# Designed miniproteins, single chains, continued (5), part 83

Each design is a single chain, and the fold is of that chain. pLDDT is the mean over its residues in the fold that is shown.

## One batch from the design tools (miniprotein)

Design m19042
Fold by ESMFold2-Fast:
Structure m19042 (fold): chain A 98 residues (1-98)
Amino acid sequence: AATVTVSAPDSVAAGEDLTVTSTVTVAAGKTYLVTVSVKDLDTGETTGIGVAVVAGGTHTLTFVVKNTKKGHTYEVTVTATDLETGATSSASKTVKVV
């Protein structure tokens, strides 16, 4: 099984880069596909911003959302998919642009 966490600030200033950190812990002998997406909750637009393949252990992934728009709320979702079974684990964090 994979454990996924997402860490991001509660808010970011308009036009500044939003840095998101995820920790993914994968059981020994397992390989997971990690995908990262950002949804603008005000427009409904979703963009993929990262992909990684991780094998057993704890992995820290850092990614950046650029061109944040004032007054918008972004939802960052990290999904880990077991490449053997197709089972998924995910975590999300919302960030307000001020």
Scores: mean pLDDT 84

Design m19043
Fold by ESMFold2-Fast:
Structure m19043 (fold): chain A 105 residues (1-105)
Amino acid sequence: MLSAEEKKKLAEKLKKEGEKYLGNGEPEKALPLYEEALRLYEEALGPEHPKVAEALLNLGGVYFLMGKPEEAIPLFERAVEILKKALGEKHPKTLEAEELLEKAK
């Protein structure tokens, strides 16, 4: 079993690899990397941590780029709720997540 610190490092590596695939126009290859990164952040930090919200926004963004807004919307909604609770309703990160959710609708 990986330690919480090892899980965070692996999640960050997977996120960076996913960003590279998105930059190349390959969201289908980014999808499993972002799904695994989300799982690792949830296991390492708990489901309500701001880094989990960031992972949810990344995963939702991949679904949106693939033309799947119905898959993206619930991920963005969960991210907004985590950020509201952790950082507050008026925090810049919360407002950015709310804008992303509105654009997906």
Scores: mean pLDDT 87

Design m19044
Fold by ESMFold2-Fast:
Structure m19044 (fold): chain A 65 residues (1-65)
Amino acid sequence: GPEEEARLREAVERLQRSTGLSREQAERILDALLARDAEGAVALLVEAGMSPTTARAAVHDLLRV
C-alpha cells in the first residue's frame, strides 16, 4: 500500500545517501522492491558494489519486516 511504498522509498533514499548509488540505480532497486522481486533487488545492489551477503540481508529486512 502507499505507506509501504513510502517506507521503501525512504529506505532506498537512505541507502543511496550512504552507498553513493546513482539516481537510476536507486530507482531500479526501488522498482524491484515494490514488485517484491527480492532476487532482482539483490542483483541490482550487487551490481552497484554491495557484497551478496549484505545485499541479501538488506533486501530481506526491507521485504520481511
Scores: mean pLDDT 81

Design m19045
Fold by ESMFold2-Fast:
Structure m19045 (fold): chain A 62 residues (1-62)
Amino acid sequence: LNEEQRVKAAEIFAKKALEAGFDPEVADRIGTLIVLGRLDEARALAEKHGLLELLEEALKEA
């Protein structure tokens, strides 16, 4: 993913997480990791909090 795709993925993820009623602090931290290109860390954190499927959908839509 290039920088534009990472930013887009983070925006899509944030929107989906908000709609799902997830903790905004956790969602924001995952979004920051996406923007920074730390996708392995983003996936690990998302899996811990049950957000992995939502993260993968956001990455696919970007």
Scores: mean pLDDT 84

Design m19046
Fold by ESMFold2-Fast:
Structure m19046 (fold): chain A 85 residues (1-85)
Amino acid sequence: SADVEADIHVALAEIILAIAKISGQLTERDFDRILEHARKAAELGRKQDAIAVLEGARSLLPLIPDPEVRERAQKRVDELLAEIK
């Protein structure tokens, strides 16, 4: 069901965030995955969970080692937060 699908997307995003915190590194690929899971969770009606995940991703932007990737990531998370809020 849509509810189960939304729960899975939130859980997967939270797992990726937890791995980034433990490892001290956030890859562009993992960042992209977090954003896609948050987007799908929001589409399925889990707006508050999606916002929490995106705020988590925003707080971990300093863990992206490439400054150009980090700048693009900041823009993308801010744009998605504005769309969902």
Scores: mean pLDDT 89

Design m19047
Fold by ESMFold2-Fast:
Structure m19047 (fold): chain A 86 residues (1-86)
Amino acid sequence: SIDFALEFIELMEKLWEAFINKDWETLREIAEQIAKKYNGSAEEILERLKEIEKKLEEDPEKKEKILKSIKESDEKIKKAIEELKK
């Protein structure tokens, strides 16, 4: 459903914002919410994000660019879904 997709996108947007800010406490809380709602593993989500962080820390310019791109993409998708709900 559109509501399911929007909720997932909102959680992903919050996840990436916490990741950009290196707020691992909030990141864990969001990962646990995603895992609970979508039958996943919070620990697997966090492990994958730590691997991504390690790779991105090798190129800080690329890190900032990629994270900004992800956030902008999520916002565009959210707006498109909101328009479809009307």
Scores: mean pLDDT 75

Design m19048
Fold by ESMFold2-Fast:
Structure m19048 (fold): chain A 64 residues (1-64)
Amino acid sequence: EAEEALRTAKELADKSVEYEKQGKKNLAASYFAAAGIQVAAASMFDPELAEEARKYLREAIKKA
């Protein structure tokens, strides 16, 4: 369950970066918010996996 949420969070973060590069800022923000929700869900089951997802999201922000 935590692993699935982590994978989904990374996918949503990647899509957020893609939409930001396309100039679709509202859509990018929505996908990034969804990624954050998945990280929160993962942290309820596995805090260590959630921390890896948080690091991934921080790196995605820097690339946007």
Scores: mean pLDDT 75

Design m19049
Fold by ESMFold2-Fast:
Structure m19049 (fold): chain A 65 residues (1-65)
Amino acid sequence: MSDEEIEREVLEALGRMYAALGDLFAKKGDYKEAAELYRKAARLFEEAGNLELAEEARKKAEELE
């Protein structure tokens, strides 16, 4: 087992990166950009199988709209 394990780890890492960028943009008051970044993070977390982090990211995006 190789590609599936690597894929999940990469997707989760990318999700965390987008969530961190979303946090940065939200802190700066760029709420539209932050919401888009959180939506990307949520999608990546969902693809990685981390539904809890995906739900958290979706809620953050919704709070900024």
Scores: mean pLDDT 82

Design m19050
Fold by ESMFold2-Fast:
Structure m19050 (fold): chain A 92 residues (1-92)
Amino acid sequence: SLVEELRKLAEEAGLPQEVIDSLVDALKIFEEYGLGPLFLELVKAVIEGDMEKAREILKEINEKTKDLPVEKQIAINLIAVGALFEVEIAKR
């Protein structure tokens, strides 16, 4: 499952359990919109320090959500940015 892939990736990166659990919760929300694989790739890019790749993935997420209500687009973007910050802080 994508949840198991995300947990393995985050555990191998040495992220704290509370961060892993937060990322799993975010993944489940993204899966409801068919964006689970993109969220996993986003987390992987941030763990690897590939910020250009992370930016491209965020752009693709925005293109795939453009027809959703604005409040849902804002919520999805806030969840994505929050996940990026949690990974970056945990890596320090």
Scores: mean pLDDT 86

Design m19051
Fold by ESMFold2-Fast:
Structure m19051 (fold): chain A 58 residues (1-58)
Amino acid sequence: AALSPEKAAASGKAGAEAGRALGNEEGAQYGQLGFDYGKAGDSVKATEYLKLADEAGA
């Protein structure tokens, strides 16, 4: 199920920051996209990118 845009943005930001701190560039990029789409109100795309970030270890 899709997250709310606000929750997706918060999770994406956290994932992007964690990915960068760990040197996980792919996870950081997907987390950033989850944040960007969440901020844009596209909860479906934000949730898809957050799943990709999680799969990449972010």
Scores: mean pLDDT 78

Design m19052
Fold by ESMFold2-Fast:
Structure m19052 (fold): chain A 117 residues (1-117)
Amino acid sequence: MALPASGKVTVERAGDTTTITIELLDAEGRLVATETIVLTAEGDKVHVEGEVRDAEGRLLRRSRGVLTVADGEARGTLTVEWADGTVEEVEVVIPAASAEEAVDAFVAAIKAQFSQA
């Protein structure tokens, strides 16, 4: 069984939109899956869209939702839709005083997660 051994994280900024691409690699450096997360800051809100695709480009999972900045926290519910038709809701809470700070904190958390061997 090939478990993900590492991740390559690429972050692209275009205006109010931040795109995070995570390439998950096995122990041999082969692509297992790609996760793409798009964060759009708009006022006190961060719009989140995510997709996970396998090495063949097949959609495994899609997530979407909005985080609202209030009381020092960016918080909201993400709807996660799996390829088998299962739908789940995930609560997200990020300490942040602004939408831009919430995006920066999200990016930092992803980078920290995939910097471990």
Scores: mean pLDDT 81

Design m19053
Fold by ESMFold2-Fast:
Structure m19053 (fold): chain A 61 residues (1-61)
Amino acid sequence: MSPEEQARQLVLRAGQALNEGDYDRAEALLDEALAIRPDSAEARALREVVANKKAGKPVAP
């Protein structure tokens, strides 16, 4: 496994967590991806989406 592939898998899992409304999990997965590949534009963009959703639409399970 390459670090790039590992970061990609974390981004995909974060997307699934985001679809489930689990913004905290999505954020944690994106933080892991960015720790591996800080220059990942996709991970950075998705993290911004998660941050905006947490600010504008808190999840109440």
Scores: mean pLDDT 77

Design m19054
Fold by ESMFold2-Fast:
Structure m19054 (fold): chain A 61 residues (1-61)
Amino acid sequence: SLEEQIKKDYEEWLERSLKVVENYAKEKGLTPEQTEALKERVKEGIEKIYKSDLDEAKAAA
């Protein structure tokens, strides 16, 4: 289903984005606390977009 495709795409996007954050944190010498705060912000941003896309998919069905 479209909802299943969206979920899979967002799981893969989240995984890739967290790896990018870890690489960025290592490059910039961020503290563990700063790294976790950045990961949380990225996760919240992705979750917000995921919920919006999921709502649109449900409205289209």
Scores: mean pLDDT 81

Design m19055
Fold by ESMFold2-Fast:
Structure m19055 (fold): chain A 50 residues (1-50)
Amino acid sequence: MEELIREALEAARRGIEALRAGDDQAGEEYGNRAVELLREAGFRGGVHTD
């Protein structure tokens, strides 16, 4: 879990940097990767029983 969260944050960071540099394609790739990693890490709401 921790490892996936770190990878997701790194991917999100690189995506933001790519978008700031005007590389929309790289930004989308990194953004999608970050979302997938966060889902794997349980950021989809996990077992947060309400």
Scores: mean pLDDT 72

Design m19056
Fold by ESMFold2-Fast:
Structure m19056 (fold): chain A 56 residues (1-56)
Amino acid sequence: SIEEKVKEILEAIKESGLSEDEFWEILEKVADSYGLTVPELAKTEEGFKAILEALK
């Protein structure tokens, strides 16, 4: 579900030690690379995995 994916992203942010601003900058750059908005990227399984990988 979207709620479960959002929770996993929030946990990844917490583990990464990134600020909110740094996290959003990464999300926007990843979404832009796919030609999508951040919410559209997060709804796809591949996009969700790309977000988690970018937070490493």
Scores: mean pLDDT 70

Design m19057
Fold by ESMFold2-Fast:
Structure m19057 (fold): chain A 66 residues (1-66)
Amino acid sequence: MIEEIKEIASEPSKELNEEAKKEIARLDEEGAGLEEVLRLTAEILRRMGDIIQKAIEEVKAKLAEE
């Protein structure tokens, strides 16, 4: 079950991590303050939660068919 959730979430999680790295580097180059970085971090965490939630719902749907 956990492995299936991890497998479903792995690709979108990897994409989110790469996007986050690029965005943080961009903010640093633009001289953005701590507030902007924290705001981006909060948004990334919310996005990660959505990815995990979708993976959980997919696994739950498969289990309901058994």
Scores: mean pLDDT 76

Design m19058
Fold by ESMFold2-Fast:
Parts: sequence; structure tokens; C-alpha cells
Structure m19058 (fold): chain A 99 residues (1-99)
Amino acid sequence: MTPEELIEKGIELLKRAADLLASTGDLNAEVQAALVLIYVGIAKIDLRKGNLEAAAESLRLGADFLRKYAPTLPPEVAAEVRRIADEIEKLADQVLEKL
């Protein structure tokens, strides 16, 4: 995969996490979803500008946010959010290794 393809996959995973959080009906999770979408927006802008390092860093920050607040979520949602965060971090690290 190219660095651009890895970033696009990471953005898609952040969107899936946001959709999952928004679908819970829990206000705390809905707020977390909105905040995750900010990282999606920043990563998309940096990807469009060709700033791949900044885009990868936004993915890493989004993954860290998901992991930090996972304990506040229902256990099933928390487990899936952590899995998504780990996959995003792995993709971001692969981008930075290729640059």
C-alpha cells in the first residue's frame, strides 16, 4: 500500500469508530463521535495538501483519543473501539516508516 492508501484506510476506520459511537444512543459516546470527526477532517485536509506526516499524526491522535475514552463506553463498544484504535495506530506508524 502507498502512504496515501494507508492514510485513506485510517480515515475510513476513524469514520467507522465515529459511526459506532453515534449509534449507541449514549450522549457521552455521541460527543466522542463528534470529536473523532474533527481528526477525520484534519487528516483529509492534510492528505489533500500532500502533508502525509501531518495526516498520519492526526490519525495517531484520533486513535489515542479513542483509547483514552474507551473506558467510559459500554463494554462491547469499548472493545471494538480499542480494536479500531490499534489498527489506526498501526497504519499511521506504517505511513511514518515509509516517509
Scores: mean pLDDT 87

Design m19059
Fold by ESMFold2-Fast:
Structure m19059 (fold): chain A 79 residues (1-79)
Amino acid sequence: MREVAELLREAAEAAEEGRPEEALELALEAARMARAGGAEEAARAIEEAGRRAAELTEEGRPEEGAELLEELARLALRE
């Protein structure tokens, strides 16, 4: 889960910098890693948050997109 958290932090950074496509790709990579580790519900949450963060970034709300991904990174470190 630490590797998942690091990918989510990178995704949050990409969203903050106005790069929605990279933010989504990094979030989907984190979801694949979570799924490979048996965390299917976490993977689905990450996929949904990644899509929402990309949409928020495209709408000019990158800080809100980054916050969603950062919150998931904090939760990933708890497991």
Scores: mean pLDDT 82

Design m19060
Fold by ESMFold2-Fast:
Structure m19060 (fold): chain A 63 residues (1-63)
Amino acid sequence: MTPEQYRAASERLQKRADEAEKAGNEELAKMYHRGSHVARAQAARLEGNEEEAKKYFEEAMKE
C-alpha cells in the first residue's frame, strides 16, 4: 500500500469508530481507533518519518 492509501484507510476507520461510539459500541470503537492509528503509523513510516510512525504505533498499543 502507498502512504496515501494508508491515510485513506485511517480516515475510513476513524469514521467507523465515530459511528460505533454513536451506537454505544465502545469495544468496536476502540478496535477501529487502534486500526486507524496503525494505518497512520504505516503511512508515516513509508514517508520516512520514523518518529511520527513510532508515536502513532504507541498510541495504537496504548492500554
Scores: mean pLDDT 80

Design m19061
Fold by ESMFold2-Fast:
Structure m19061 (fold): chain A 59 residues (1-59)
Amino acid sequence: GMEETLRRNDLALPAVRAASEVIEKNKDLTDPEKIEEVEREAAEVARRELERQRRRLEE
């Protein structure tokens, strides 16, 4: 329902912000291989933040 969607957004927002910070720090990169590496790092940071937020909501 809407409450579950809002809760998911609350969890996702910190993760999205953390990932966006990694991307913003590397926004001047034009090499596709290096961009892919940065995207991988951003995904990992988002995953860890999402896990932390999930744990907080469950406890």
Scores: mean pLDDT 70

Design m19062
Fold by ESMFold2-Fast:
Structure m19062 (fold): chain A 58 residues (1-58)
Amino acid sequence: SVSDLRKYLESLGFRPSTSALREAVRASGGDVEKAFQYLVDKGYIGSMELSAARRLQQ
């Protein structure tokens, strides 16, 4: 759901708009990993932000 995706992204330090989250959920069919990739591909999550999240995950 949008709420689940939002919580996941907030845990990584991202706060996309509700409209971007809805687009991502619709495009991914509710798959959180596909939704994250959609947001990256659309530029809602920048390369610097993605690099910071990768360092946090490592």
Scores: mean pLDDT 71

Design m19063
Fold by ESMFold2-Fast:
Structure m19063 (fold): chain A 51 residues (1-51)
Amino acid sequence: MKIPDKKHNVIKAKSRAQAAELLGISEGTVARMVNGDSVVKDGRSYTFLIL
């Protein structure tokens, strides 16, 4: 029922610092995304999965 969103990306990173560097955002923002929030950066929506 859900259509794939070209502007939504899931980023897998080895650490919060790496994820923050990849998108140019703060580690606090990455922590919110890891808790299931989506954050808009560079006109796109992202969700992070920190392993």
Scores: mean pLDDT 62

Design m19064
Fold by ESMFold2-Fast:
Structure m19064 (fold): chain A 56 residues (1-56)
Amino acid sequence: STLLTELEKKILLAAQELDEIPSKVSAREIAEKVGVSQATVSRALRRAEEKGLISR
């Protein structure tokens, strides 16, 4: 599935700006950049990983 919410897209873009491997970026750094909670970032990254959009 390629369906992402606007928030999930924003989180992935922020992760890519911080590191070339989004899964290696800390949830705290992404949360601070996007202005959301670390839990929200962690869930979005997990969903993106389950959909095959990012590496482990």
Scores: mean pLDDT 71

Design m19065
Fold by ESMFold2-Fast:
Structure m19065 (fold): chain A 60 residues (1-60)
Amino acid sequence: TAVLGALQKYGGLTPEQIAELEALVRAGRRDEAVALLQRHAGLSEADARTVVDALEAELA
């Protein structure tokens, strides 16, 4: 939840994109979650992977 809130406030993701990101992470669609972060938050692949790893830990 803390990571999703930071992505909405500082990463420029819309509420709809945050919901899609959470759904992708919960579904184990890690590569698609990384691609969403690269496309909509402007993150590098390495930074996007780090964010997805943090989300997987929070949503466990």
Scores: mean pLDDT 79

Design m19066
Fold by ESMFold2-Fast:
Structure m19066 (fold): chain A 99 residues (1-99)
Amino acid sequence: MDEEIERLVKEAEENLKKAQTALENGDFETALSYARKALKIARQLADLGDYDTAIEILEKVVEILEAAREKSTDPELRFEIDVQLALALIELAITKLAK
């Protein structure tokens, strides 16, 4: 794989790590923000043909968003999480079918 794919993978892993840390600290808005960044990177990886890594990142994004959804009590934030979770699930399905 080229240097761009390696950079994107590292960036996605760092965003997922930050999302997980924010989730553990009860900072669901920050967790959502980093999960959204990881989702964007997964789309870029899929566009570059790295479907396996994109799928792994999308599955982790879904896991983080589902956990944030269950723990969050803010209706506005829960709506944003639900929208992003739906987008992540659609992207995961499309990426698995494109593989």
Scores: mean pLDDT 86

Design m19067
Fold by ESMFold2-Fast:
Structure m19067 (fold): chain A 75 residues (1-75)
Amino acid sequence: SENRDLAERYLRIGDELFEKGDFEKAIEYYKKSLELGEGELKARSLFNLGKVYVKMGKLEEALRYFQEAAELLRR
């Protein structure tokens, strides 16, 4: 679907920004992907948000995102 394709594109942009060390913009694009994505794509956005927060030293925030992603994959 159009929303799925756009969510995938936002996820890829977020990944590119994360690799470049632009954590603030990576979070922006992962959140945009999260708003449009469902199922596995939503879980991937949540896991990647968790990874960004780990890199920023925000471990409690990271654990919340990882837990939410794990909960989605369990259902």
Scores: mean pLDDT 88

Design m19068
Fold by ESMFold2-Fast:
Structure m19068 (fold): chain A 69 residues (1-69)
Amino acid sequence: EEERRRLEAEALRKYLESLGVDPETIEKVVEAARTDFDEAGKLVYEIEKKRIEDLRKNPSEFIKRKLAK
């Protein structure tokens, strides 16, 4: 229960880190996940939504950003 939620918050941090999300944003999402997992989910959805919109507008630029690290 409590252990599961802690592990889930850590997994979420690692997931966002692998997506290249800013550390500040990751901390905000992880804090939200500890108290309100639904709110954390909404924050993750907004992050992914913005990434998709950027890709839709400039697919080649998105790829270049990825390759540039």
Scores: mean pLDDT 70

Design m19069
Fold by ESMFold2-Fast:
Structure m19069 (fold): chain A 101 residues (1-101)
Amino acid sequence: MEEYIKKAEEYNRKALEALKKGDKEKAKEYAKKALEYADKALELDPNNKKAKAQRLTALGIEAAADGNYELALEHLEEALKLDPENEIAKEALELVKKLME
């Protein structure tokens, strides 16, 4: 389980960096990989808040890459309710707020 959460975190970081560079296709590709690993963690522990937060972070980055900033905000805010220390979700949320300007 922890190994899957770590992989989801690594891919979410790559997805966020791609999004910052304006590479929407790479951002979505990495977010999809993060989602796959988060889902694997949740198969082992369905109530794991860190895994749920990584899953929501991936969905938020994917929504942002699609230009759906309102949906991205909803997912990232829910991720931070589950895991307030999630650095990637915090950075993604701030980026989405700037992109909405």
Scores: mean pLDDT 90

Design m19070
Fold by ESMFold2-Fast:
Structure m19070 (fold): chain A 71 residues (1-71)
Amino acid sequence: DGKKKALEYMEKAVEAYKKGDYEEALKYLQKAYEAAKDDPELLKKIKEMAGLIVNSGSLSEIEKAYKEAKK
């Protein structure tokens, strides 16, 4: 299931961001995007999380984006 794989990659992106590895976080979101290509709502949430990472958003905002993607 592409959605399950995308959510796994999004979780790895959150963990990379917690460790300060922003390049790794964005690489995981790229993999999430590829896995979620058939889910427009999930793609939108992945793009929103990528935007937060690029703009140095708070960890709580990024964790919230991941929780919203799981719904």
Scores: mean pLDDT 83

Design m19071
Fold by ESMFold2-Fast:
Structure m19071 (fold): chain A 58 residues (1-58)
Amino acid sequence: MMSEEQEEEVDILIGAASVDRASREEIEKASEEKKEEYRKAGRKIREEVRKLAEELKK
């Protein structure tokens, strides 16, 4: 999973769903600044989920 662009896409999708409940189509119509906010939110959520998943594996 050595794909920067895929991680960006996933972060944007997670952030958009969490912040605005936005669909992929709505994300595509969003401004660059809005997409950046989604990416930041999604990245934060993904990191939290990753830590929780690790704790479940112990």
Scores: mean pLDDT 74

Design m19072
Fold by ESMFold2-Fast:
Structure m19072 (fold): chain A 59 residues (1-59)
Amino acid sequence: SLDELIEEIGKKLGIPKELLELIIKEAIKLGGEEAMIEALEKKGVPRELAEKVIEGLKK
């Protein structure tokens, strides 16, 4: 699920799930979706999973 995916990414980055979700939602709100995907990819998150998180949080 989306919630589980965000939790797994948060654990990998050392960021609480709730804080990571807020950061990503703010990035989406500001039109920084591609920059957020690139940042997650740089941290070792596969691009496909980063895109899935962004798309899921847009709803």
Scores: mean pLDDT 81

Design m19073
Fold by ESMFold2-Fast:
Structure m19073 (fold): chain A 68 residues (1-68)
Amino acid sequence: AAEAAADAAADRVVDNIEKAYGLTPEQREKVREAARAGARAHADQDPQTRLNASGLAAGKTVLELLPE
């Protein structure tokens, strides 16, 4: 399913970000929500476009979590 594929791509992005930044479970959940939302918004696009959209959404969320 397109949504399942989008979520899988988003989870891969989240795993990479968590490995790089050492997120808390709560921060990881926020990043995962953003990543999945980005991927789902482009669910009918090619896999690379979905992955890029997921990465951009996740990256913006990480930047919002850092300036505390």
Scores: mean pLDDT 74

Design m19074
Fold by ESMFold2-Fast:
Structure m19074 (fold): chain A 89 residues (1-89)
Amino acid sequence: SLAERIKAAMLAGVEEAEFEEEEDGVRFRARLTREGPVASEAAIDEFAAQLAAFLEGLVLGARDGSIPPGTTRLEAELGGYRLELVAEV
C-alpha cells in the first residue's frame, strides 16, 4: 500500500522520496521530505496506520460516490518529515 511504502521510506531515513499509486480509480501522488531528526519507529508506525485509514476512506468514498470528483490535499509533519499528498478522485 502507499502508506506502507511511505512508512518504509521514513524508517529508512531517506532525505526525499516521491510516490505515485492508483487504487480503485483514485490517483495518489505523495512527496516526503526530511527536514530534521526522524521520529521514533513507534511514532512512524502509528502515523502509517492513521495514513492508511485516511487513504482507505478516500478510496471507499470515491468507490461509493460519497466523495465528489476533484482533488484532496493532505499535509502532515511527523518528527523530521514533511508529507505532501494529493489524491485525485
Scores: mean pLDDT 82

Design m19075
Fold by ESMFold2-Fast:
Structure m19075 (fold): chain A 74 residues (1-74)
Amino acid sequence: MEKKVSFLVPATPDPAEAEARVREALEKYNVKKAILTDIDTGTKREFKSLEEAVAAVREAAAAGRSVHLDLYTE
């Protein structure tokens, strides 16, 4: 049964902190797919790789942007 967990990553002066929060969620929830939403633009991106999602979160945090992650689990 597929579950969705929503996870907010606020903008932070330390992009490594944003990365660590996402990695903790990935470990906790056995994530299979991630959808990243940029809060300012509403733009959504689906990631084939969880590492690509982590990199995108780190980039957004470094740019002073908050993002919303929808993490899908089985």
Scores: mean pLDDT 74

Design m19076
Fold by ESMFold2-Fast:
Structure m19076 (fold): chain A 66 residues (1-66)
Amino acid sequence: AAPAEAPTPDFDETAALIAAAPDQALDELIEGAEALGVPEAAEWARLTKATRDPEYARRALEELGK
């Protein structure tokens, strides 16, 4: 079976949920990232809203985690 165990249950599953989230939730993510001073995360979140690609959502989460 594919290994699903990780020390942090994050990124891939959360990114998929973010990519499937309504526009309002993505707008809140963009605003929150900019408020935290992480403009790169906000940019990835904008790309997620435009494309609905979970890879961009994952990038936003990675930038927020730095």
Scores: mean pLDDT 74

Design m19077
Fold by ESMFold2-Fast:
Structure m19077 (fold): chain A 67 residues (1-67)
Amino acid sequence: MSKADIIAIAKAILAANPSNQSLAILLLKLALNLSNAELAAFFDVSEATVSAQINAAKATINAILAA
């Protein structure tokens, strides 16, 4: 399975659960070692948007772990 196939599957899952977009982007970055530029290209967003989504996901995880 190619990197693009995995991202396409992740995008399909995300379309069903859009509230989890930030977490999905973070997981893809970790699982596939993708750069922010690669993620931006696959999700058709800016690198700044990808960076913001990753930061939001980290903040959410830290809040859950702190509770």
Scores: mean pLDDT 71

Design m19078
Fold by ESMFold2-Fast:
Structure m19078 (fold): chain A 72 residues (1-72)
Amino acid sequence: MFPKLSDEEIEEIIKEFIKENNLPEETFEKLYKVVTDLKVRPGDAVGALMTVEGVDEKLAKELLKRLKEANK
């Protein structure tokens, strides 16, 4: 999905997303694991992100959009 993004770039995008959406900081580790798995595997990305507590379909789609736009 976003194979050109480095792990550092993914970390920065997730940290900004968490701050902007007032999610708990502990959400970072779970989101980072899901997002890094999605980097290499096709699948239900929205569903996978929604397994993280506090992430609904809207938030999952917003995060995916940011990741895809950063993947240039």
Scores: mean pLDDT 77

Design m19079
Fold by ESMFold2-Fast:
Order: C-alpha cells, then sequence, then structure tokens
Structure m19079 (fold): chain A 59 residues (1-59)
C-alpha cells in the first residue's frame, strides 16, 4: 500500500472512531496520519495532525 493509500485508510479509521466516540482509537489514527504526512514531506499538516492526536488522547 502506498503512503497516500495508508493516509486515506487512517483518515477513514479516524472518522469511524470519532463517529463511535472512541477517542483513543481516533487519537491513534491521527498519530498514524501525522507520521505518514511527515514521511510524504507535508510537515505543517503532520504537525497539525500530531496536535489533534494529543488533544484527543488528553480528552
Amino acid sequence: MTPEERLVEAWNEAQRALDAGDLPRAAEAYKRMSELAREMGHDEVAETLRAQAEALRAA
């Protein structure tokens, strides 16, 4: 699976987790998206996603 495909998969996982109220699972998915975005050179997006993951984990 390409990094782009993995990012879309992680995004879909995050949305399902948020819809279910599963904040820990959503946080994990956002952390994974952040790692993938950084790997792809999208540093600003990666930082935003990392901050979202931390906020969800702290909730």
Scores: mean pLDDT 82

